# Designed miniproteins, single chains, continued (3): the designs that were tried, part 42

Each design is a single chain, and the fold is of that chain. pLDDT is the mean over its residues in the fold that is shown.

## One batch from the design tools (miniprotein)

Design m9433
Fold by ESMFold2-Fast:
Order: sequence, then C-alpha cells, then structure tokens
Structure m9433 (fold): chain A 64 residues (1-64)
Amino acid sequence: MEEKEKLDKALAYLRAHPDEEVTLEQFAEIAGLSKEEFEELFKKRYGVTPEQLAAGLRAQAAAR
C-alpha cells in the first residue's frame, strides 16, 4: 500500500470506533508503520497528531 492508503485505513478505523481509546501503537499497527513513522506522516498530512484527532472524536461522541 502507498503511505496515503495506510493512513486512510487507520483513519477509517478511528472513525468507526470514535468512543474507543485507540493508542498510537494500535494506529501505527493498522497502518503497517512504526509508531514514529505514523505520527510524523500523520502530522504532516493532517496538521494534528493522531492522539489529538482521537481525543477530538471522543469528545464529539460524548457531547451527543
């Protein structure tokens, strides 16, 4: 898979499970990348860390 496809797969999982506490290690594993590679690539593409995005989605789910 290309890097973009790997990130998209991890994001699809996050969107499907917004109320779950998914760790950076789990996201990296889903994407098939190391934790450090995933974090850097994700930040470059989305301007936020995976932890920040996950926290935002959880807050949104809790506010419903």
Scores: mean pLDDT 70

Design m9434
Fold by ESMFold2-Fast:
Structure m9434 (fold): chain A 61 residues (1-61)
Amino acid sequence: AKLEFLIDPSKRLQVIQDLIKKLEEIRASPEAKEQAMSKLLQASMIGELEKSPIKLVIEVE
């Protein structure tokens, strides 16, 4: 499954909650959840540096 998120640095907690919920809905593996969280944290850091929303795409099988 393909998941897309727009990461707004000011809404970090909301984006994390949305990601977790979507991963649970598609019954993602624990490994996929860890990889998704790592990508989200990296994208959040880039968004804070650029002061702009970052589009994150996560592919889950």
Scores: mean pLDDT 68

Design m9435
Fold by ESMFold2-Fast:
Structure m9435 (fold): chain A 96 residues (1-96)
Amino acid sequence: DPEKEKLLEEIKKLIDELMQIEDLEKVKKALKKILLNTPSVSEAVKNKLKEALKAETLEEVRKYLEEVKKLLPELDLDQLKELKAALKEALKLAKK
């Protein structure tokens, strides 16, 4: 599915941008916004995002975000579109 492959690559890049944030409070604020805006995403992905939100270090946040990247191929098109939109909005907030 060409649309799914494109969404997977776009979402991986957005997650990589989250992992480049060096302020723990900014990344946690972004993660809270992602969780609020991804009600339809799989519980496996939501659980990894919740673990990242509870993390005490940037290294621990990045570990859980890498686990989210591994789960992306399991998501359907609607879940991937929801996650992409939530990531884009959260990154706008984190970069201000």
Scores: mean pLDDT 87

Design m9436
Fold by ESMFold2-Fast:
Structure m9436 (fold): chain A 81 residues (1-81)
Amino acid sequence: SSQLKNLISQLESKLPSLPEHLQRTAQEVISDLKVAESEQLETPQILQLAQAFLDNPSLQTATDLSVEVGVEVLKLAVGKI
């Protein structure tokens, strides 16, 4: 399995133990990582930010990851033109 698939599995396993106010945020992070996986965007930056969220879940670490995934998706779209 890719490193990204392993991080997704770890986050899904951790989800029930997270505070209620972070569970929705964690689901959004999992969704962003699944988009990255489907687009084959396993960059060192995405992996580092996913690990940062896994180690210390917060709105800030989630936002940092969502921005990076969005940037890489846009780069991929531009590269197809």
Scores: mean pLDDT 82

Design m9437
Fold by ESMFold2-Fast:
Structure m9437 (fold): chain A 82 residues (1-82)
Amino acid sequence: MKKVEEAKRLLEEAKRAVEEGNLELADEKLDKVLEIIKELIKNKDVEGVHEIALYYLELSEENPELGERFKEKMDEFFEKLT
């Protein structure tokens, strides 16, 4: 539960960083979200991963640039997981 809330907060911070033009900070925040997702997958917390994914989709509707950046990072992340 606390890790899911942390990931949601990091996604909000990443969105704000994109809006401010600070793409380096946005990428840093998104990398931290992926580390949380990795931990949740390791612990088989499917519900937590699902909550983060739904929140990400909501934020992506508000900021498509954030959505595209995180999608690219997720694609790389899941390719490296095996």
Scores: mean pLDDT 80

Design m9438
Fold by ESMFold2-Fast:
Parts: sequence; structure tokens; C-alpha cells
Structure m9438 (fold): chain A 106 residues (1-106)
Amino acid sequence: APSAEQQRLLHEAGRLAGELRDSPEVSSLEAMERQLAASPVPGAFREGDEHAPRVEAATRLGRLLAELHRAGVAGPQAVEDVLADIVAAGGLDPAAVEAFRAAYAA
């Protein structure tokens, strides 16, 4: 059975995954490009993916799942489950998905 600390990390990972699922957003750059395509209005600026607030939450989740995986509490299936939940919520945030994968691989 996982330790009290591992249980706490697993609970925190689930909470972060829920936040990402409940508010999936396309990266700020992709969202702006899609909006410009739907309403062809020249924008005054373009924002990078670093302006997408979900990237930080995805990075935290990736780090937590990597720690749980190293501890033997959560396996590779947890990564697929989180990604599937984000996709199923009707939105894919490529910047958040990439940040999650990069953090999980570290």
C-alpha cells in the first residue's frame, strides 16, 4: 500500500488532473489563431504558449506523476488516463500536454 505521503501526492495529482480536465484550453497562440480564422480581424499582438496559465498546472502534474511512478504507486497508464481525460473534456491544450510530458519524462 502507498505511504501517507504517496497517498497525499496521488490525491494532489488527481486534483490537478481534474482542474486540467474541467478547463481544457488550446494554447494562447493557437486559440488566437483559431479566433482570427473564425473572425478575420488582424490582431495587434500574438501571445506565446507561456502565457497559457494551464502550462504550470500541467508541469506540476507531470512532476507529481513522475515521482509517484518512481515510487511504484502510479504507472505509465496514469499518463494515458490524464491525457484521455483532457481530450474527452472537449479540448486539447497542446502546450499543456507537452509541458506535462516533458515534466513526466524528467
Scores: mean pLDDT 55

Design m9439
Fold by ESMFold2-Fast:
Structure m9439 (fold): chain A 68 residues (1-68)
Amino acid sequence: GAVLPAVPGLGRGDATTTAEEIEAAMLETAARAAGYPTVEAFLAAADAEQRLTVEQIREGARLAAARA
């Protein structure tokens, strides 16, 4: 099929906040705090310690969504 126009929930302004949206927002914040211009650059540069941080963000987002 054609290239999909879909972008993960960063800046989409969806009415429902999901674990994926929380994760995306937290990853954007972490990327900016680490000095990376994008989440993709942050993830590409992530070593073992940064990967653990990413996993913690994902778990936190999942728990936040589950508590809602």
Scores: mean pLDDT 66

Design m9440
Fold by ESMFold2-Fast:
Structure m9440 (fold): chain A 105 residues (1-105)
Amino acid sequence: LLDRLEALIDETRRRIQQGDWQGASSLLGEASDLAARLFQEAVRRGQREIARLAVFLEASLTLNYLTVQLTLKGKADPSAASQVVLRNLDVQRELVAEIRALEAA
């Protein structure tokens, strides 16, 4: 699951850098769904710290998805939007790394 999330985040970065906002939108939607699943599993297992990080990851991915959607609708400047999305992808990668460290403990 975490390897898939990392791959989706990395591919989203490449799509944004290529100007493929539609592709980025699809990938962020899939990543958000996986983060929601990770949250549900963590709650079921009583893993409170992982659940907290997973909900932040889902929220962050969803906000990135909304930024991409606004750009696709011509309601956001693509240059400014790409900078915001790329910075948020760095945060999302760090959240995945923290979750991985907690699972290894």
Scores: mean pLDDT 88

Design m9441
Fold by ESMFold2-Fast:
Structure m9441 (fold): chain A 89 residues (1-89)
Amino acid sequence: SLEKAKELLLKAAEYYRKAADALEAGDREKAIEYSELGVKYVREAIKEDPSLEPQVKQIIGEVQKKTDLSEAERLRYAAELLEKLAKTL
């Protein structure tokens, strides 16, 4: 359902922000754990609504283009874009 896909995208954004916080705190192990959870929830959102796949691929491309940003800043940017996508559902 669209509501379920929206919830999963918001949960993914939450975990990407937690990953960024962990990186800034110097906890790389926690950052990896939270990033993996973020990826898991993005994949579950696409499984719930496959029409989201092109929009998610566009977000990944936008984040990867930000080579001037730190790893933590890229995670926060990904969270922002996923949250904006969720608000359109």
Scores: mean pLDDT 89

Design m9442
Fold by ESMFold2-Fast:
Structure m9442 (fold): chain A 65 residues (1-65)
Amino acid sequence: SAAAAYEQGLRLEAEGRLREAAEEYDRAVLLDPTFAEALANYERVARRLGDEAAVERARLVGEAA
């Protein structure tokens, strides 16, 4: 479920595993594009990683929702 992917992302982020956290947040957004908390966390983590493509992806998903 989207909630389970989001919770997994939170756990990975707490462990400092930012790339894996971003992947789980992205999965949560894929399952529920209206999941605002998952999208916000995905964008935040992507910015921390310096992943410009992921930040752009988050913006596009937010515009489509």
Scores: mean pLDDT 82

Design m9443
Fold by ESMFold2-Fast:
Structure m9443 (fold): chain A 80 residues (1-80)
Amino acid sequence: VIRGSLPLAEFFIENTPQLDEAQKQALIDWLRAQYAAGRVSAEQVLALAEGLAKGLSIEEAIARAGLSPELAAEVRAILS
């Protein structure tokens, strides 16, 4: 567990007004699982969450985070 990065990302997601509560929880749970599995870095998790909180589109936030096409597809499925 990296202190600060994951809790900060969760804070950004919780304060993203364009997502409903189910989408926020699903995204937080997904990010925790991918980070624990080593599929994403703490920097990618934080970049995705911060981008969404700043009002970037889902596609722009994914691109900023540098997610693989597989991970990007999973994020799109959660947020649809």
Scores: mean pLDDT 81

Design m9444
Fold by ESMFold2-Fast:
Structure m9444 (fold): chain A 74 residues (1-74)
Amino acid sequence: MAADLDAANEAGLQGYRDALAGKVTPEQKKAMEANRKGAEADLAAGRITPAQAEAVTLSGPAIYYANQKLKELA
């Protein structure tokens, strides 16, 4: 079970790296766009910093890859 979490974490990190490199699918780009819209609203309200907004936007692929890996291991 711990090994499954480690594999999911690695997949999440790979998703983050792929997002930084621009190697994301259209579905991932759609998820990033949704996250970006939420982050921009919070940024405009002064609730988060620009660095936090970027991190939230890039987290979409990471979370998706981690969840897909967990499903594969289930």
Scores: mean pLDDT 66

Design m9445
Fold by ESMFold2-Fast:
Structure m9445 (fold): chain A 74 residues (1-74)
Amino acid sequence: MSKEEILEKVRELLEEAGVPEEEIEKIVKALQTLLDSAETEADLRLALDLVIQELKERGVPEEAIEGVRKLKEE
C-alpha cells in the first residue's frame, strides 16, 4: 500500500467516525510527516502505531482505530 493510499484511508475512516475536519487535518499532517521520514517497513508500522495511540488519546471511536490497525497489517 502506498503512503498516499494510507493517508486517504485514514482520512476516510476519521470522517466516517465523525471526527471534526480540523482534527482530521492535524492527524493527517502528523502521519504525513512520519511517513515521509519512513525508510523501512518498521518505520512505517511505527508511524501507524503512533497514529493509533494519538486516536486513542483523542477519544476517537474504536471502529476508526480498528480500521487503522488493519492498514498496519496490509
Scores: mean pLDDT 76

Design m9446
Fold by ESMFold2-Fast:
Structure m9446 (fold): chain A 65 residues (1-65)
Amino acid sequence: EFEKFDFDGDGTLDVAELALYLKSKGFNPSAEEFQALFAEVDTDGSGTIDKEEFERLKKILEEKK
């Protein structure tokens, strides 16, 4: 699933790719919710989500239900 949203093939998801992923899963976060989620996952402040960070994102989404 990560690979479906990694449109540039660099092994990371940018903000736009992550937003599309969340939308595809039925999540419609507000800008504030999206920023908070991104900050929780992007712990090193790189501005992108790698595959390991993506796995953490999936766990967070399971908690949000």
Scores: mean pLDDT 71

Design m9447
Fold by ESMFold2-Fast:
Structure m9447 (fold): chain A 99 residues (1-99)
Amino acid sequence: DAEEREQRLLAIREGVSAVLDFMNNTPEVPQRLIAEWQSVLDEIQTLIQNREFSQEALDEAEQKIGRVFGMMLVYTKLGEVSESLYEKMTALFYDKVES
């Protein structure tokens, strides 16, 4: 259903936006991580602007989200991001994406 795919992409966009808003107000978050999340937001916004609500567009968005969460986890394992900040950012994303 195209409506469900649109709603899913919009929810993902809101989730990424919420995480970025938090990151930009948290000096402890590495600038490289913020830049990667911003890049993903810009790409998702382009999909939405072009009305690309296909399954392939969702799969692309999902892959990009997986990549930046993977990067965030690596920063957490290296001690550059605290476990508490990782949990907070993860919760902010899924609060928007999951019902």
Scores: mean pLDDT 87

Design m9448
Fold by ESMFold2-Fast:
Structure m9448 (fold): chain A 91 residues (1-91)
Amino acid sequence: MKFTKEEIEEAYKRALERLKTDPRLRHLSEEQVRKAVEFEIEWFEKNGYNAPSLEEAAERLGLTPDQVRALLRVISEVINELRVKRKEKEK
């Protein structure tokens, strides 16, 4: 499944808003959040499975494993919401 640039930007905006309410993640820069969203979407498009190892994602994004775990949870929720929205528009 391929995501459009519009869907990636929507995912980024939704993730950024949710992360501002989490005290563990509110200190992340907008660039770090954007890179995490793009990384998760690219991984999903290539592999169609669960996110990469927390250690690999943490090293690539410059985050701690705990931050990656929380961040990927938020991103996965946003991706699922966009998938539901797409199905509603196709009907």
Scores: mean pLDDT 71

Design m9449
Fold by ESMFold2-Fast:
Structure m9449 (fold): chain A 77 residues (1-77)
Amino acid sequence: SEAEKKQKKQQIIQQQKQKVQDSRNSQTWLTDQQLADIEITFETSIKAEILAEEGYSRKKIQEEVEKVREKLKKELK
């Protein structure tokens, strides 16, 4: 159902947020560039999971994830 799909997406988002917080808390010595890499990984992971749940092909998911990655790299240096 639509409600089940919404709950599953929220669960994925919450799990990824927790993973990023745990990484930041355990590695306070990270440089700004390394922190940016963690944030890029977080955003691309969420995007990939959402597209996979929506039934997109693996190739299409990889293309969309790569677009997000390149955009974030330009914004975060």
Scores: mean pLDDT 72

Design m9450
Fold by ESMFold2-Fast:
Structure m9450 (fold): chain A 101 residues (1-101)
Amino acid sequence: LWEEAGRLMYQRKLDEAIALAEKAIAEDPRNGRAWRILGLTYARQGKIDEALRYLDKMAELGTDEEAALGYSELSNLLRDQGKNDLANELSARAVELMKKA
C-alpha cells in the first residue's frame, strides 16, 4: 500500500496517494514510510503545516534514517516554493538525524 501511494504521489495523483497512505497507516500505525508519503503528498498540495505535522509523526514512529529522508524531501519541496529559510531548517534537522543513525 505505502509503495503504491508513493508512486501515485510522484504521478501527481495526490488524492489517490493520500487514500492509500491512510489505509497503510490504518493497517500499521507504526509504518513511518506511510506517514512520510502522507506528509510529502500534503506538501505537494501546498499544505505545508499539515505536511510537517505528518512528517513529525513519522519521526516519532520510524527510524532516524526515515525521518532524515522525509525532512530532506520536504526541504527540497520548500526550496521549489521559495521557502528557503524553512527548507534550510529542515535540511539541518535531517543532517542531525543522520548523525544519530
Scores: mean pLDDT 77

Design m9451
Fold by ESMFold2-Fast:
Structure m9451 (fold): chain A 99 residues (1-99)
Amino acid sequence: MEELKEKLKKLFEEYMKEALRKVEEAPKEEQEHVLKVMKEVNIEFAKYLGDEELVEKAKKAKTLEELFEIALELLEKYIEKLNEEEVKKLLEELLALKK
């Protein structure tokens, strides 16, 4: 189980790194839109997880890099709460995206 959670965390880290690179290559208008959406999503997700520190950190974030780092930290916390079946399903979905 722990090995599957670690594998899932590494896949999300890789996915987030690629997503950030792709967004940074996008037109400025798209970058501004993604920044706004990521900020709102991170705040909501942090509230859902009950992490007040990450809510404040997301509110203060000014860059895409900061928001993607916060998103990754939130995903790690979420993964720790998942059961074995949920981890396996999410892992299958992420691996399918590589095709």
Scores: mean pLDDT 80

Design m9452
Fold by ESMFold2-Fast:
Structure m9452 (fold): chain A 74 residues (1-74)
Amino acid sequence: MIPTDDPLGQEANRYVEQAVEALKRGDYESARDYADRGRDAGAAGYKETGSLESGLAEGVAALVRGVSTLLLRK
């Protein structure tokens, strides 16, 4: 059962939002840092709660991290 409250998933989503905004502005270094933080928070939330929100935030953060790393390579 998916819990209603997931503070770690909410924190992960905030980091993902910051990572996306950094990507939008061309700040790929900050985007990667925020994505790493969001992935860690999402993974921790999913481990504690099994929440779909935490799992999705982890997955999205991992994707943003990969894109940011590729864009940093020129």
Scores: mean pLDDT 76

Design m9453
Fold by ESMFold2-Fast:
Structure m9453 (fold): chain A 104 residues (1-104)
Amino acid sequence: MHPYVEKLLKEAEELREKEKNEEVKKLLEEIIELAKKEKDDAARAAMASNAIQIAELKNEEIAVEAAKYVLEKAKEAMKEKDWKKRVEILKDAGLYVVELKGQE
């Protein structure tokens, strides 16, 4: 795993530990576990980045919605054999989180 990806995963884990909403915390744990199981560093980085963005959301209802969506897309991505398609799915999920943050 690239050192930069290891740093992103560490940041995601630290933000998960500080998360006050138990549902968001559990969903972040599941996303981070999938990122650790991923074989491609770009896809790992995309999942870790998505987890960080979710943890930074201020509205709890929006954070739960974002986390559920990202987790579903991460599970969808894990079924794709092409790592480039997995990265595209995960980046699109991240853009949705950015859109939701704009609604806060």
Scores: mean pLDDT 86

Design m9454
Fold by ESMFold2-Fast:
Structure m9454 (fold): chain A 103 residues (1-103)
Amino acid sequence: SQDVHETLTLSNAAMIYLALGDRDSAAEAEAQARALAERLGDPRLLELIDAAVAAGESLSHETINKYALDSKGDLDAGAAAARKAGLTALARYFEMLKKVGQS
């Protein structure tokens, strides 16, 4: 649905804003994503948001972008590569993004 897509977009935005050091924009995007996720009642969306925020706080934008581009849209490959590198939050983000996208 559009609300699910908006939650995914806001979760990604929060992650990227945190990685870029824009904490105010990240907090706004996270708050909007959480409000939508709570209204939709899907706990996977809340897990996705938690993983996105954790990845953005722990990783540079360059690192996040590298893993996203190197996977070429293969979320399983992206998650596996991130886990092998010890990037647990980013791996969780890719895993949850796949689960939500297959709903």
Scores: mean pLDDT 87

Design m9455
Fold by ESMFold2-Fast:
Structure m9455 (fold): chain A 59 residues (1-59)
Amino acid sequence: SREELEREIEELERQALRAYLEGDFATLAAKLREIARLHEQLGRHEHAARLRAVADTYE
């Protein structure tokens, strides 16, 4: 459901923030791509594309 996808996004965002604070940019990039995939499932295609672009800067 939409609510389940949004809860998964929130958990991944917490994990992404943790990775960023720890300087683990590989994990940050991976989590941002997972967040983008879930936004795409919610029909947020432009938001997903922007997240992937940000993730690419951290690889």
Scores: mean pLDDT 90

Design m9456
Fold by ESMFold2-Fast:
Structure m9456 (fold): chain A 109 residues (1-109)
Amino acid sequence: SMAARREEIEERAEELEKKLTEEQRQALEEAVEEALPIAEILEDDNTKEVMLQVLSLTLVLAEERDPRLAPLVELIREQLALELGKERLTREELREYAERALELAKEKL
């Protein structure tokens, strides 16, 4: 069942990748660049939790730049839920992780 779920996510990822426009790819690249300073501030605290927080920030920024990326963000939330042993990772929980990345970075500045 878990293997079947991973295969479903991989198939959906391939279909979404084929549909990504150059504008959507640019939005993803710009979101990564915007999140990079936060990732660098948190580099010394490189735990699984901090990586999840920084990834969540990148995904939130990407969807804000191009709302057409929402299906990709949803798919990544499903993958993260699976890796965390959760049935679901909500959009609200993703935003909470993103906010925590920003808060931790502010505490270090």
Scores: mean pLDDT 81

Design m9457
Fold by ESMFold2-Fast:
Structure m9457 (fold): chain A 82 residues (1-82)
Amino acid sequence: SMKEEAIKKLEERAKETREELKRLGTDSEEFERAIENAVENAKKAIEETEDEKEVELILDIAIGLLDMVVGIGKVIAENRKK
């Protein structure tokens, strides 16, 4: 289903986010909580919605939040090199 595909994409993106933070050496309990909170809230919203357009919106927002988490990790990694 569209919901199952969206949840799968979200979980795959979360895995990529965790792997990137680990590669950068910036993985932490705080980053893991942020990822888990974004993923679990987005999954719940996708499962509860009756509107397919809302599924895409929720997925896009959640991926944007995961990208922001990676962005923060990159800044921290760059600052450690200075």
Scores: mean pLDDT 86

Design m9458
Fold by ESMFold2-Fast:
Structure m9458 (fold): chain A 96 residues (1-96)
Amino acid sequence: SLALAPPSPEVEEAYREAVKYTKEINELLDKMSDEEAVKAAQKVPEAKALGITSKSDLAAYITALNIEAVGAYLENDPETARRVVEQLKALYEALK
């Protein structure tokens, strides 16, 4: 069996930030229409490249980012953790 090493403080901090931004994003999405959410998401290059056209597509993107955050935490991958935080932060800034 493979036992994963404990995550570094950098990865733990990034994971906490990913959880924080996800919560803030979900709170903002609950307050806006599908049209408003899609227009905001289209300002984020990564979201636009994925062809996000609905809140459902946006929810799938956020879920995929959170799966990557969990993977980075379990594998102690600070580069992936940082990238996920940057993508969630960009989405949060576009939605607020």
Scores: mean pLDDT 83

Design m9459
Fold by ESMFold2-Fast:
Structure m9459 (fold): chain A 89 residues (1-89)
Amino acid sequence: NREEVEKALKELEELYKNLTPEQQKDFQEMSPFTKTLEELKELLEKILEEDSEKALAAAKGYIARIRTIQLSARNDRESLLEIASQVIT
């Protein structure tokens, strides 16, 4: 369904925009076909024209990858807070 794919693309875009530049690079490295969010969107749009179910599955896969990166970012944030509290001279 095109509407479900469009919803997934919007979720993907919002999640990607919430990533730091370092996390965005990690996402790009997980996707050898796509170097940028723009390339990813173009590929998903092409898949959507031929097979909406495959496009939806692909979009959900990329959302899961971003969520994995966000989980990693949580650990990085905790480490940063610990360093910040100790670095105050």
Scores: mean pLDDT 67

Design m9460
Fold by ESMFold2-Fast:
Structure m9460 (fold): chain A 110 residues (1-110)
Amino acid sequence: AKEELEKAIEYLEEAARLLREAIPLTTDPRAKESAEAAVEALEEAIRKAREYIEKGDYELAARVLIGGASLARNYARNALRLTTDPRAKELLKKALEYIEKAIEYAEKAL
């Protein structure tokens, strides 16, 4: 449980990093706003999950990671749909792959 949760957090931290790299390359204001919302959702989920892990509540940690990652996935998909920059598209696609991996690891912790 704890090992899978730490792996999920690592993937979400990498996803947030890729999203932050995509933001300055994103010219559409709506795409930029969606990418920023995705980063915020991931950072909030990671923060809450770490609090639950510290308390030994691995099920709640898994649930907040899944919820936050799913929300971030929706925002990142919207950003990808609206962006035109090829490098930003590449970064957003890679971030989405890491979000999916994080969800898989969080689900294994349940």
Scores: mean pLDDT 91

Design m9461
Fold by ESMFold2-Fast:
Structure m9461 (fold): chain A 90 residues (1-90)
Amino acid sequence: MTPEEIAEELKEAEEYIAANPEEFEESLASLSTPLEVAREIYELSIKLVKELAEGAPREEIEKKWLEYHKEYLLKAGKYTEEEIEEALKE
C-alpha cells in the first residue's frame, strides 16, 4: 500500500467519523475500552497514518506510535512510566 493510498483511506475514515459520530462511539464501546481512552488512541492512530502517508519514514512512525501508546497508558493512570517502558519493549 502506497502512502498516497493510505492518505485516501484516512480521509474517507475521517469523513465517515465526522458524519457518523454515534456509530463511531458504538464501535469504540464494543472494544471493552473506556470510550474516551479508545477515542484518543484512534485520533493518535489517524495522526500517525497521515504522517506515514506524507512520506515519513516507517521507523519514525513506529517510534511515534510507541510514544503515543505510552501517553495513553499514563492517562489511564494504572501504570508507572517504568512499567510502560518495560511493556513497550515487548
Scores: mean pLDDT 63

Design m9462
Fold by ESMFold2-Fast:
Structure m9462 (fold): chain A 97 residues (1-97)
Amino acid sequence: DERVLEAEIMLSMSQMMLSVAKLALENNKDKLTPEQLKEVEELIKKMEELVEEIQKIVDKARAAGKLTEEEMKKIEELFEKIKELFRKIQKILDEAK
């Protein structure tokens, strides 16, 4: 099922975005205000939770050898939320001195 492969690609991209966000935080931590630091940490934590949700769906799909249209739609919705959170993190980091 091509949907399982697509879901695995979305999971890999989500994991990459999370890793990039964590590295960006570490590299810019000293430039952030306490308020900005807290906000970025909360956004990263939210991204981690969403990545874990995608992982659970993908793991079940691999075990079953198939992914339903409903499960794929949920992965797509979670992936869009991850992209939104990533953009918010980038904006905060770009505004930091």
Scores: mean pLDDT 88

Design m9463
Fold by ESMFold2-Fast:
Structure m9463 (fold): chain A 76 residues (1-76)
Amino acid sequence: DAEEEEIKRIVREVSQRLLKEGKAKTLPTDKSIDMIARGLKGVDFKKANLDAIAELLSTVEGVGPALAREIVKALA
């Protein structure tokens, strides 16, 4: 699925950036990235509550609040 693969790419790029900046200690697992991509597929970020999405993503294993916020910012 092209949308899921694009979301996975963005999540991986953002995670790598935060790791390099010292804002994250580890990368999320492939399972967590797959879960994020499936959950965010079809979301209209122009109409969505971005804070609510970030809070939901922060519950995913290995993501945390800082990474969740940056993922949403990258997708918006």
Scores: mean pLDDT 81

Design m9464
Fold by ESMFold2-Fast:
Structure m9464 (fold): chain A 73 residues (1-73)
Amino acid sequence: MEEEKRRQEEGIELLEKATELFLKGLNSDNVEEAQEYRKKATELYEKAEELLDEDTLIKKRIEAHKKIEEYLD
């Protein structure tokens, strides 16, 4: 039970970091830098996907999408 909670917390943290890196990529004027941020974001996202259950992953993706929309607006 504690292991499952720790795994979920770690996965959520990785998703948050991935979202931040994705936003840095969007905000970068340098194409190579933007690609590097997106690559790192994808790596963290894949690690989070392995740690999180499907329902939690979907909910966190929706939250991340809302944060990105808030940032762009």
Scores: mean pLDDT 76

Design m9465
Fold by ESMFold2-Fast:
Structure m9465 (fold): chain A 65 residues (1-65)
Amino acid sequence: DEVDKDIEKGIEEAINTKTLEEIKEILERIVEYLKTDPSLSEELKEKYKKAIELLTKKTNIEVEL
C-alpha cells in the first residue's frame, strides 16, 4: 500500500507540526477539491478520501464529503 504509506506520512507530519485549526483548513480544502475539481483522476480522489478519513479519525474533526 504505497498510497497508504505516503498519505500516513503526510498526515503524521501535519498532526505533529500543525494546529487543529490548520488541519481543519486542510481538510476543508481537500473536500473542496473533491467536489469542485473535474480534472481529478479516480486514483487522486481515492488518495484524498483516505487523507480525509485518516485526518478525521486522528483529530475528531467532522467534515461532510
Scores: mean pLDDT 72

Design m9466
Fold by ESMFold2-Fast:
Structure m9466 (fold): chain A 69 residues (1-69)
Amino acid sequence: SHMEEEARRVARALAEKGPLSATERRAAIADLQKTFGLSEAEAEAVVEAGERGDAERAEALLLQSLRRQ
């Protein structure tokens, strides 16, 4: 689906970028909440996985949110 493709794209982009500035982190959290319907805590978990370079974990968290909707 489009949202599953978007989840993979976002997870890879976060992992490739690595550690975010405070401004980038706030923007990423807001975008994840808007696009995937995540809570702030869930969006933070995705960003943290991405910052560690763990694209698989970031993707899994995003896909879990889509399955709950």
Scores: mean pLDDT 85

